Designed miniproteins, single chains, continued (3). Designs and how they scored, part 76

Each design is a single chain, and the fold is of that chain. pLDDT is the mean over its residues in the fold that is shown.

## One batch from the design tools (miniprotein)

Design m10794
Fold by ESMFold2-Fast:
Order: structure tokens, then C-alpha cells, then sequence
Structure m10794 (fold): chain A 62 residues (1-62)
């Protein structure tokens, strides 16, 4: 359900936290987008000309 999808989104955000902190410390501007399917969430972080992708399944996040 929606709670599972949100939990998956939160899980990928937690996975990305160390990278986000590193990029912030370096003063690199970044943007994040979340894409969700019925069973997973994917967080894509764009920092300058680089792209980083993190994903988690709804089942893993429950």
C-alpha cells in the first residue's frame, strides 16, 4: 500500500544520506527525484554532471 511505498522511499533516502552529507560538505549543488513502482522506490541524485541511483523494494522497507 501507500505506507509501504513511502517506507521504500524513506529507505533509499537513508541509503543516500552519507553521499548527500559528503556533497553538502564539498558545496556541490544537488537535486533529488524519487520514482516509485508498485514494488520499489528509486532515488536519483544529480550532483553537477554526475548521477547517483539508490533503490529499495517495498518489502525490504516494511
Amino acid sequence: GAAGAMAAGRKVSEQAKPLIEKLEAQGIPMTGTVSMTATSATLTIRAGDETYTFSATVEEAL
Scores: mean pLDDT 76

Design m10795
Fold by ESMFold2-Fast:
Structure m10795 (fold): chain A 55 residues (1-55)
Amino acid sequence: GAVDEAAAALSEKERKVLILYLNGKTQEEIAKELGISVSTVKRYIEKLKELGLVD
């Protein structure tokens, strides 16, 4: 699928999680940087995996 179309379907926080995850950040590092819970980061990463944006 087109990455741009999938990225357009993401919230601002979900897009930030995607960028940080692609840069090799851990779930804990992403949570700390964005000021959200690790559980929220885990949910966003699961959504990104479902969209085929991350492994």
Scores: mean pLDDT 76

Design m10796
Fold by ESMFold2-Fast:
Structure m10796 (fold): chain A 83 residues (1-83)
Amino acid sequence: ERKKLEEEAKKYMEEAEKYVREAEEYARRGDNEKAKEYIKKALEYLKKAADLAEKDPSVAEEVKKKIEEVLAKISEIEGLLKE
């Protein structure tokens, strides 16, 4: 059961990273609306991963680091949305 929580948390983190990547591509192409939509989706998956990982201290540390990395990337994307 514990290992299943770790696998699910990792899956949600992978989804969040994919959505951040999509947001970056849309921002680079000037599609600000889609970029913002994918940022919201990434944040939703980050919350799901964090919730699951809180049940496992060792997994929580890795998820915390990934959340910080994704938030930093979102800040970069926000910069690309400037006109």
Scores: mean pLDDT 76

Design m10797
Fold by ESMFold2-Fast:
Structure m10797 (fold): chain A 60 residues (1-60)
Amino acid sequence: SEKIEEVKKKILEIQKQIDELLEEYYKNRNDKEKVKELNKEIEKLEEEYLKLQDELDALE
């Protein structure tokens, strides 16, 4: 299904963004302010990931 493939692509893109933010987190782990900002961005992406997983489950 085209819809399933599009949702899967979006999930992969979000996973890549989370991985990149985690790398920045580890690079900046001694900077408490940057760590807080990165954690908030990661949490937002994790919420979008869960929404897309729910959408994927509903399509399958």
Scores: mean pLDDT 84

Design m10798
Fold by ESMFold2-Fast:
Structure m10798 (fold): chain A 62 residues (1-62)
Amino acid sequence: MDEETLEEGLKKAREGLRKAGASEEAIEKAVQEARKRSELDPEKAGLHIDEAGTRVLLEEGL
C-alpha cells in the first residue's frame, strides 16, 4: 500500500470510529498501532486498519 492509500484508509477509519462514538484516545492509539504495523507489513495494511478499528469498537462496547 502506498503512503497516500494508507493515509486515506486511516482517515476513513478515524471518521467511522468517531461516528460510532469511540473516544478520541482510543481512535488515536488504534491509528498509531495500525500505522506502525502497516510500516512493518505494508501488504497487510488494510487488515491492520480493520483489526485496530474492530478492537476499538469491541473495547468501547459499540
Scores: mean pLDDT 77

Design m10799
Fold by ESMFold2-Fast:
Structure m10799 (fold): chain A 79 residues (1-79)
Amino acid sequence: SKEELLEAIKKLVEDAKKAKELYKEGKLSLEEVIQGLERGIASLEQLLSSVTDEEVKEAIKKAIEELKEIKEEILEEEE
């Protein structure tokens, strides 16, 4: 359903934010968090190509942007 799809997209973003926090706490490696984010982005990009509902498209686009931002923030903080 549309509601289940929107909730799944929201959960993907929440999981990404949690993964960043776990990485900062030393509970996830850089490789694990980056690979997880890249898989999430790829899944969302594939989903975007197959959906026609405008609200779902906007939710996916926003989620992709948020995951890319999280990835960039993690990489910028690495020394």
Scores: mean pLDDT 85

Design m10800
Fold by ESMFold2-Fast:
Structure m10800 (fold): chain A 91 residues (1-91)
Amino acid sequence: ELYDKALEHYRKGLQAYRAGDYEAAVKHFEEALKYLEKVIEENPDDAVAYTFLANVYSLLAEAYRKLGDEEKAEEYQKKADTYLQHASDLV
């Protein structure tokens, strides 16, 4: 259920991003992160969840770049890279 909730918010975030509503995209991607953080807290060996976290952080970086916030974009891209490394280490 937590994973399904993360997927639903991720999907809504992508819809908002495609519509050019980057503020709504950010809110939905942040909600997806909350559910994914709970997934990895319960299942710290879930490589799929770490890959999903990395993807959501990359999309947050792009959304913040569209909003003109390059500093947040760089911060979230670094988080994406960190979670991709964690996913790789689990496989």
Scores: mean pLDDT 84

Design m10801
Fold by ESMFold2-Fast:
Structure m10801 (fold): chain A 80 residues (1-80)
Amino acid sequence: MEELVEKLEKAIKEADEAIELLSKSKEPSAPEVVKLLKEAKKLLEKALEAAKKGDIEKAKEYAKKALEKVAKAGEVYEKS
């Protein structure tokens, strides 16, 4: 459990740093990427809350949804 919590906390911090960096970007895709990363961060925060409560399956579900948002953000970024 501790390892999952640590990974989720690190992922949330990395998402925050990426959002801050891209919010300063003049890249045309940056606003859409930021939106998707904010959605991913919200899902990671829900995963962390579930993990802290011992609901590992719920935490995995939210983490999977967050990963899907990150993948979409990468797709949008590559197409611009």
Scores: mean pLDDT 81

Design m10802
Fold by ESMFold2-Fast:
Structure m10802 (fold): chain A 75 residues (1-75)
Amino acid sequence: EEAEKLIEEARKLLDEGIKADQNGDYETAIKLYEEAMEKATEASEVARKEGNLDLEIEAGVILIQAAVGLVSLRR
């Protein structure tokens, strides 16, 4: 449940970051991508401790998506 909640929070932040990015609000997008990465990292660690591989993979995917978004905006 804790990992699942963190994944939901990370996904929401990632989706909001993508919307800001698409709207040209790069400052907001950067902050949201960074927050999504933090939540996804926490979710991955909690999921690993819970032994839930599916949630760990989902958190990892969110982390990578947020990181790619952030890198594309900083360059």
Scores: mean pLDDT 84

Design m10803
Fold by ESMFold2-Fast:
Structure m10803 (fold): chain A 92 residues (1-92)
Amino acid sequence: GALAEAGAREAQQIAAQRGGSLTVSIDGDTLTVTVSGLDARGLTAAMLRLIGWELDGYTVQVTIQGDTLTVTVGGASDSQMRQLLLHLANLA
């Protein structure tokens, strides 16, 4: 919805300004966020732990592919998607 789409634009801008990149895909109630440019596996593991704590109770899947972190959240509301996007942007 409108909040998630606005959150995606804000998150992409924040990530870029911090020297990272962030890609967002929204399909119905499913949010997929990809954060790239993460070279440190230790940093990625710490971020995954933090994301896990913040998303406790949600249907969430997290994957690591090289320097890329992908988070998929199902069943999220428009406002929840916006909050998750802004959180992830601040980790990039």
Scores: mean pLDDT 70

Design m10804
Fold by ESMFold2-Fast:
Structure m10804 (fold): chain A 56 residues (1-56)
Amino acid sequence: EEAKKILDEIIKREKENFEKTDLTPEQKVAYQKFLDEFYERARKGLELIEKRKKEE
């Protein structure tokens, strides 16, 4: 649950930074792709973290 809050905060900051930065259309596509891949990886990471927390 804590890890999910951190993930949400990171995504929020990235979106604000994305809106604040005047990126080219090409950069916007690359950035959106990066966020999607990052989010998927982070989500899988949360699953592993939950397993590890069971040991603590």
Scores: mean pLDDT 72

Design m10805
Fold by ESMFold2-Fast:
Structure m10805 (fold): chain A 64 residues (1-64)
Amino acid sequence: GRKVILVYAGARGKAVAEAMAERFRAAGFDVTVIEAPDGKAAVELGLELAKQNPDADVMVYPAV
């Protein structure tokens, strides 16, 4: 599919996710960016979003 969902946590995760969102949108993808309260929540949310959106590519930027 042409849909991308980006989940991030923290300021560094936000910066990376926003940069990636700009690039995916420029490439013609429909992009949704979602903030999670921490890295663990970002991973859990990413898993649920991947399950609920099988036609979307879900990427997670946790603080690792």
Scores: mean pLDDT 83

Design m10806
Fold by ESMFold2-Fast:
Order: sequence, then structure tokens, then C-alpha cells
Structure m10806 (fold): chain A 80 residues (1-80)
Amino acid sequence: MEEAKRKLQEAIAAIAAGDVERALAHAREAAELLAAEGKEEEARLVLELVELAARLSEETDPEEREKLLERMLELEKQLE
């Protein structure tokens, strides 16, 4: 759990730095760690959330940005 959280924090930091490829790599590692702990559903949700966040950071179309944000909110509800 702690290692997966650390990888998620690294993914968020990479997104903030504009390094989308690094963010996806860290998110993938976090998902693998969660899956190893038997939390495969949470691992999938985490990977989808980070992929959507990475797409949002590159998207310039306001309509597509709104769709990505709504999808992220939907996935966050499933993570609780």
C-alpha cells in the first residue's frame, strides 16, 4: 500500500511537471503494486484516472476537457 501511494505521488508530480510519459509509467507501477495486494479493481481505476489526467493536461478543446473531467469524477466515485 505505502509503495503504491508513493508511485501515485510520483505520477502526480510528473503530470505537474508536464512529463506525461513518466506519469503513466509511475501510475502503471502503482497499479501493479495494488494488483499484487489483491486490489485489481482499484489498480484499474487508478490507471484510468492518471491516463485521463495526462490526456487533460494535453487537451486544448474545452468540450473534450469537460468530458475528461466528468469521466475522472465518475471513476473517483468508484474508488471510494
Scores: mean pLDDT 75

Design m10807
Fold by ESMFold2-Fast:
Structure m10807 (fold): chain A 75 residues (1-75)
Amino acid sequence: MVEEARKLKEEAIKALDAGDYEKAGELFSEIVNLAVEAYEKGDLESAREAAALAEEVAKKFEELGQPVPLPKAAK
């Protein structure tokens, strides 16, 4: 899970650097959903790490002057 969240963060940063804000927003939502799923399962350590990775992506949105997207709720 954490490894997957790290990969999603790297892809989101690359998308932001390329100006693909839609793709970056989708990847951000996936990272947030991983953090929520880990939290719901009681895996607080993995949830914390995934949340930190999502914060790094959100910070990159802010640095580029873009609004941070609201994550879609997990099904």
Scores: mean pLDDT 77

Design m10808
Fold by ESMFold2-Fast:
Structure m10808 (fold): chain A 51 residues (1-51)
Amino acid sequence: SVEELARQLVEAALAGDYATAERLVALARERGVDRQDLLQAINRVASELGS
């Protein structure tokens, strides 16, 4: 799901795991996930995880 991809991407970015973040972006693109939908999900997950 887009939300799961966004969650993993945010977690990878916070951990400095750029290789995983890059793979997740590529996976979203391969699955035909809309860029705006992915960004919205990232924003939601970031808000839920807090500061």
Scores: mean pLDDT 80

Design m10809
Fold by ESMFold2-Fast:
Structure m10809 (fold): chain A 70 residues (1-70)
Amino acid sequence: SALEEEARRAHREALEALAAGRAEEAIAAAERALALAREVAVRELGIPREEAEAAAEAALARARAAIAAA
């Protein structure tokens, strides 16, 4: 799906920014990737929006902590 393709692109952007030492850009791309993954979960997999939002928020918090620790 187009949403899955966009999510994968944003995920790659996050990894590229992290590899380049650009933490701010890595966090921004991770936020975008998780927002898109949430929409895939809701629209394509039928996961309740509240569950998808909670999972995305938890994943983003973990990503922020990992990037800050790197």
Scores: mean pLDDT 82

Design m10810
Fold by ESMFold2-Fast:
Structure m10810 (fold): chain A 113 residues (1-113)
Amino acid sequence: SIAELREEYLKKIEEAKTIEEIKKIFKEFVDEMAELLKTASPAEREEILALMLQLIGQTVQKLLEQESKEDVIKTLEEISDYAVEKLREIGLDDFAELLERFRKLLIARIEAE
């Protein structure tokens, strides 16, 4: 279920020790969510998108505690670019655009601190 996947991936990100481990976990999550999105109802699509945004936010918060702002921004750009590419591949351009806007807002917030 989406709820079980939420708990699993949030825990994996929290337990991750390195940027490379976080990137690997996030790409795995994006691949799994992209498959679910192909057959998801509109309500399930909104829940999956909300989970993607939540996971990105949690990842950024975790990384800001241990990494430089430059490394956090680079990581955010890499993981979100991967997600945007996957969303566009499956025809969810509106969701890809929303994720791109969310990334832009997060980068602005990191830079403002």
Scores: mean pLDDT 84

Design m10811
Fold by ESMFold2-Fast:
Structure m10811 (fold): chain A 109 residues (1-109)
Amino acid sequence: GKEGGYYGRRGGHYGNRGGTLAAKNAKTKEALNLGTAGAIAGSGGEFMGRLGEETNNPLLARHGGRAARAGGYAARKGGELSGSEEARELGERGYRYGKRGYELGKKAV
């Protein structure tokens, strides 16, 4: 719960930052939608991951990691479409951390 929450929180933070940057640089509706989705899902992942870390709750770690993974993926794609390499890299980082948080949350039961 605690370790998975940590990864979900960090993944969500990166997804939120990457999604926000992708949205700021968006020149198309698709890039804006992906950046916005990354920011929203990343924010949710950070929130749930933080609570999971603080309370050692594997359910919060699992859902926080899943949200962070989704947010990171959306931020990565939004960054690619917006031409923002920084947003793409933040999204990739958010995806990897979120995936780790999700897997750790699943194992803890």
Scores: mean pLDDT 90

Design m10812
Fold by ESMFold2-Fast:
Structure m10812 (fold): chain A 56 residues (1-56)
Amino acid sequence: SLLEAARKDLAQARKSTGAAALTAAGHARVNAEKAGDEELAREAQKLMDEARAATA
């Protein structure tokens, strides 16, 4: 399911760094948005922002 995919991508993002974390968090956000889980989408967006800040 989209929710399960989003959760797995979010977990992968938390275990990753740099570009891999950004990619996983991005997939998590898209899947969460498609599933209608706005809270999960916001959590994924925060991980994306953190990954971008870490590589800047």
Scores: mean pLDDT 81

Design m10813
Fold by ESMFold2-Fast:
Structure m10813 (fold): chain A 72 residues (1-72)
Amino acid sequence: KKEEAEKLVKEGKEYLEKGDYEKAAEKYKEAIKLDPKNVEAWVNLAAAYDKLGEREKALELQAKAAKLYEEQ
């Protein structure tokens, strides 16, 4: 459900604010699994991976987010 995905995005943001980037990424992945069209979840997952030093993965996720945004 979109509502469940939005709740997971909010939880991910809370972890991101605390500096727990691994837990933030996990919450955003769960949100994407429930709602793959949630652009915010993709953008925030990319940000979490960037903070973890996973630059290549962050760039791939940013590209996916941009494509989804354009397709909306």
Scores: mean pLDDT 83

Design m10814
Fold by ESMFold2-Fast:
Structure m10814 (fold): chain A 87 residues (1-87)
Amino acid sequence: SMKEKIAEIIKSVADVSDETAQAVAEAIEAGKPSYALELLLSQNLSDEQLRKIAKALIEEFGIELDLDLATDNPRLILMKVFEKLSS
């Protein structure tokens, strides 16, 4: 499922627990992208790790964003990614 793929991708590219990755994916499926981002940010990830998560999700799901993945704020990029996945 999309939820299982989201959790797997997050775990594959960043040091996130199974419980947190599943909770983030469930929040996205429930249409709660802001809550999903808050859960992920609670893991104390670096900006580089946040960009890796965003990049992996963009590539897997073919997400189009009017943002620069390399230079724009990684929290803003992830928020837009989670919004796209929640719709």
Scores: mean pLDDT 86

Design m10815
Fold by ESMFold2-Fast:
Structure m10815 (fold): chain A 88 residues (1-88)
Amino acid sequence: SEASQLVIKGQNAFDDGDYESAIKYYEKALELMGEDNSTILLNLGQAYFKNGKYEEAIEYYRKALELDPGNLEAQKNLKETEEKLKES
């Protein structure tokens, strides 16, 4: 699907260190899906974190956990981001 292609583009941008482009691709993927997706929300959180936007990262990790409370990576990333924000 077009949304799946945007997720792949987002992941490629993330791997290249282009976190701003990764964010834009993931946001467009969610818009095309018309609904939230826990994996894409986790990926958005990670991209915001890498871009130094810790408050936005926390919001997306929390949204991912609302959809999938058992996501251990989202739980771990949320905790790490909250600690990093306290150090800022």
Scores: mean pLDDT 87

Design m10816
Fold by ESMFold2-Fast:
Structure m10816 (fold): chain A 103 residues (1-103)
Amino acid sequence: SLRDRLRNVSLQADSLAQEAQRLREEARELGKENPQMRELADEAARLADLAYKLALQARDLANQGLKDPSNAESLLKQAESLVRQAQDLLDLARARVQAVRGL
């Protein structure tokens, strides 16, 4: 059902937000420990922060869809799009973190 899809997207967005927050903190600590890689660590933290914000927005839209059945399909599509964008940003942030760790 649309409600089940909205609930699933909300849960996925919550999971992405938690992962993004953890990766952001990890990137900040790696930048402190590896000053020569500070720019890459700062970029990773910025990308993770953007992923976090998009994931929270996706969660909010999915939850709005649960309260507004007339707009549920549109809100689901918007939330799914934001989840994909958050995943892409998180993947980029993770690649930057791995690059910093490779030293």
Scores: mean pLDDT 91

Design m10817
Fold by ESMFold2-Fast:
Structure m10817 (fold): chain A 64 residues (1-64)
Amino acid sequence: WTELVERMRRAMDEGARDPSVAEDTLAELRDQATAINPATRDAYVMTAVLGAFDLYLKKARDKV
């Protein structure tokens, strides 16, 4: 889990230069979330984190 969070942080930093890099990382994390059992806490946390990440990218692109 910690390694996934670090990947997101790095993608966000790189997304400041190229948002497509962060979007690729988000897509990979969504694929991983789909493979996790939805009844687990990990699936819940991952879904919440992905939602926040997606919202962050949209706001960054809209410059708000």
Scores: mean pLDDT 65

Design m10818
Fold by ESMFold2-Fast:
Structure m10818 (fold): chain A 67 residues (1-67)
Amino acid sequence: SKVERALKAADIAYKKGLEMGNKELAGRASQAAVAGALFDLTYEELVRIAGSEEAGKIAYEAVKEAK
């Protein structure tokens, strides 16, 4: 389901954000990944809602992994 994919993407993004930065980056990436999975957002849209290119890129890759 889209919800299961969104939760998986959020988990992947949060863990990656923690490894690469801190809890704020992890939270931004996780939130963006949920929106990305639910609404099929583009990379540009993910960067915008995540508030940084780094968080948006993490979210984008997490959504791709959450098949």
Scores: mean pLDDT 85

Design m10819
Fold by ESMFold2-Fast:
Structure m10819 (fold): chain A 97 residues (1-97)
Amino acid sequence: MKEKEIEFLKEVKKYLESFIEQAEAGVDRDELIVQLEKFKNMYIEKAKKLGVSDEVIKELEKIFDEAIARLQAGEDPVEVFREALKKIDELIEKVKK
């Protein structure tokens, strides 16, 4: 059930794993913020086109917005992205139920 939403969230998860790799490789914080804001916009638009539920879209927006805010506050990018990844995993489990 809800296979398209789960597959979509798994794709988002893969991109967050890529952000962790970039942060560990020393990519600049400001560059990571710009890239994350761009990905947020693209993935929210993709979710709407795929017919993902409004509840899932709002939770996803919140996860991205919290990650962006924490990066802007000077928190460790690796830890920020790991926490966002955990929240995506929790969202996947909620969608399965």
Scores: mean pLDDT 84

Design m10820
Fold by ESMFold2-Fast:
Structure m10820 (fold): chain A 78 residues (1-78)
Amino acid sequence: SMNDNLAQSYYGSGIVYYKKGDYEKAIEYFSKAAELGNKEIQGDSLLNQSYALRKLGKYEEAEKKLEEAKKLGAVEPP
C-alpha cells in the first residue's frame, strides 16, 4: 500500500541516520515507520529503536522496545 511504501522510506531514513551515528534522529524515523507500516515494518522498526537506544546508553528503554519487537515476531540477530 501507499502507507507501507512511505513507512519503508522512513525505515530507510532511520537506517541512514543510525549509520551516521545520529541515534536520536534514527529513533524518530523508526517511530514514523512503526506508525505507518505493517506488522513486519513495525517489528523491525522497534528492534532498530532498541539498538539505537543502547547506543545512547538507555538500556531500560532499549529492553522495552526489544520486548515489543519480539511480540511482533522480530528476531534479534545472534
Scores: mean pLDDT 85

Design m10821
Fold by ESMFold2-Fast:
Structure m10821 (fold): chain A 143 residues (1-143)
Amino acid sequence: SPEEQRLQQIEEHLQALADALKRAFDTLVETIKKVETGSEEEGKEAEKKAKERVRELGEEALAHLERITELVPEVQPALDYFREKLEEALKSSPKEALEILIQGALEVGELLAKATGGPGALHAGEIRKAARDALKEAEEILK
């Protein structure tokens, strides 16, 4: 049905969004590790490369959020909020960027769950797990 096709499109973009966010968290965790364990010069190069990669992944996440917003206009606050948090993260150190991006992603997940119901709730759960796993790994590196 047209409703089943619309739901399938929403599901595909929600999954792609969750995957992009997880890759961004993993990029920042790896960068934190390189900054803590490498030389000052290696740390600076890792930070530069991470900013470029997080921008790319963040733009990918925004593109999927824009597609979801076209299908579900109630998602607009999630799109606006994530755009703001991505810009803030890109101006921050890797540790601060991870915390800001996790904050942004968790709020986006909650707004998506509220706007789309079951599909958004499932992917909000995936985002929460990815955020929790990334934060735990970063905390272990920074001890």
Scores: mean pLDDT 88

Design m10822
Fold by ESMFold2-Fast:
Structure m10822 (fold): chain A 55 residues (1-55)
Amino acid sequence: AEEDLLKGMKLLEQGKLEEAVEYFRKAIDKDPTNAAARVYLYFALKKLGKPLPKP
C-alpha cells in the first residue's frame, strides 16, 4: 500500500536502508503492480550491497 511505500522512502532518506527494504517489500506484497515500490527496493538493495531481486 502507499503507506508502506511512504514509510520506506522516509527510512531511505534517513539512511536506514534495511528497514526501508522491509517496507518496500510490504508495499510490493500488497500491490505487486506498484512500479515505484519496485524501483525504490532496487535502489535500497543496491545501496545496501544486497542481491537484486531476480525475475
Scores: mean pLDDT 76

Design m10823
Fold by ESMFold2-Fast:
Structure m10823 (fold): chain A 61 residues (1-61)
Amino acid sequence: SAAEHIERQRRALAGAEAAIASGDRVVLLNARRELETLLPTVAPELRERAEAILAQIDALL
């Protein structure tokens, strides 16, 4: 369902935020690849958050 799809994407974004909190370069690189793969299909309501998280990861790398 659309609701389940959006919820999975919200969890992926939360995982990326946890990667930012970890400060671990390998974890950040993996989170970046996952977000880059997710971004083309991200739900419109999550796009701004996803782009902001990706920008934060790029700033830390």
Scores: mean pLDDT 85

Design m10824
Fold by ESMFold2-Fast:
Structure m10824 (fold): chain A 101 residues (1-101)
Amino acid sequence: MTLLEKLIEALRKNGKVELPSLGLTLEYDKETGKLIATDADGRKYEAVAGSDDKIIFRGDDGKEYTLYEKDGKLYVAEGTDFSKPLAEITEEELEEILKKQ
């Protein structure tokens, strides 16, 4: 099971996961089926596309961010610029976060 799959399972079970290292809070709305990311400034982004290793989020201004898995870590990139991630979280950090939730 991938790290992204573990995160999505936790979101479906708990409704919310905080990822401080990524500067994000993720929420799953069971009624609408929407996945929402909230940044440290309180801006909200809705998931608009996904695959086994990435989820693309879009804000009201049309700005996109990608949450993606590579080499056993989760990253956040602006748009699809995977060469310069803004933030990362390791498998160990994610497991500790999910253990607390």
Scores: mean pLDDT 80

Design m10825
Fold by ESMFold2-Fast:
Structure m10825 (fold): chain A 94 residues (1-94)
Amino acid sequence: AAERALEAGAEGARAAARATAAAGGAAHAAAAGVAGIGAGVGAAIGARRGDAELARREALEGGRAAAGAALAGGSEEGARAALEGGRAAAEAAE
């Protein structure tokens, strides 16, 4: 569960960063990637603690933060990828 949450978060972060960079928001792409990785890390921590609610909250919060960065960079596709990554990390942590 924890390892899959980290993997899902990393995949979402990469997708969000790539889409945001493609929209011309290179600085925002870095922010989206970092926040997306944070979603996977938070989910993994919650999973390791046996705290499903913490895992879900951290994953979704990180996904929203990454989506905000992507939108600031002009990427609706990056924002969608970020939210999907957060949801995937939350599901993997269950």
Scores: mean pLDDT 82

Design m10826
Fold by ESMFold2-Fast:
Structure m10826 (fold): chain A 67 residues (1-67)
Amino acid sequence: LSQGWLIIGAVVSLAVLISGLILLAVLFSPPEIRPKLLKVDRYVVIAIWTAVILFIVGLIAWVQLRN
């Protein structure tokens, strides 16, 4: 039980931390720079975010289903 909660907590915390850090960086970027960065690295950013989010969500769902 405790180990299961630790794993879920760690995965959720890591997901929130990564998402929060990236979102924070984008929010603090000027509007002029933010669209330019997204245009240049749009495919890379989308691919990384999609892969990370899908993997984390899949892990959480799998753990909950198996619990």
Scores: mean pLDDT 64

Design m10827
Fold by ESMFold2-Fast:
Structure m10827 (fold): chain A 65 residues (1-65)
Amino acid sequence: STTKRVTVKNTDKTTPAIVTVKADGKALIENEVVEPGESVTSPAVPADAKIEVEVEGGEVEIIIS
């Protein structure tokens, strides 16, 4: 595929996560609050883009697809 997306799922039962997702140094998602059990998905980016994920609080699973 020519593109990929980043999904950040907060798997914590009680604690929100504050999530930032960057592709090639550019923020796609910036300081987004992801509630317990919820997820956020980035826009599509080139398949070869370097992904950085920053998380404050919670417990997260990162899925790249």
Scores: mean pLDDT 87

Design m10828
Fold by ESMFold2-Fast:
Structure m10828 (fold): chain A 97 residues (1-97)
Amino acid sequence: MDVFRELTPEEKEKLEKARKEVEEAAKRAAKELAEKYPEVDEEELYEEGVAAGKFLLIAAEVEAHMGEVEKVEELTKAAVEAAVEAARRAAERAVAA
């Protein structure tokens, strides 16, 4: 059986929405952390968050091609959480330096 199918328009829209949610979550976390800790660079926190989220979004796209709808939902939620966590850890490293 073909395990790699084309994405439906609905799946493409869900993945694009997840990407925007990752970017917005990273932006909000970076801003809040930079306002609380003047030693941190808001842009660097944002880039760290987006990078972490993108790794999970790539995994979600692979699972979407395999028709694993439940795994796509789990990975997209994890991507948003990973983006916030990565920004927080980057801020902790900057404050510790």
Scores: mean pLDDT 82

Design m10829
Fold by ESMFold2-Fast:
Structure m10829 (fold): chain A 58 residues (1-58)
Amino acid sequence: GALYERLLMHELGMSPEEAREVVRLALAGEFEKAKEILMSYGLSEEQAQNIIDAIVAS
């Protein structure tokens, strides 16, 4: 949801569109695609997975 979109924008400098797409992909179960985008912003695989898990748990 909107909370994680704002966190991704603030912490990683994502555009609003990219942040929404990451949240959408995670909620749709497209974890590898969401992880790829997060890692392109300099996150480790473990950091990206932790963010995905947090989005899904919300």
Scores: mean pLDDT 82

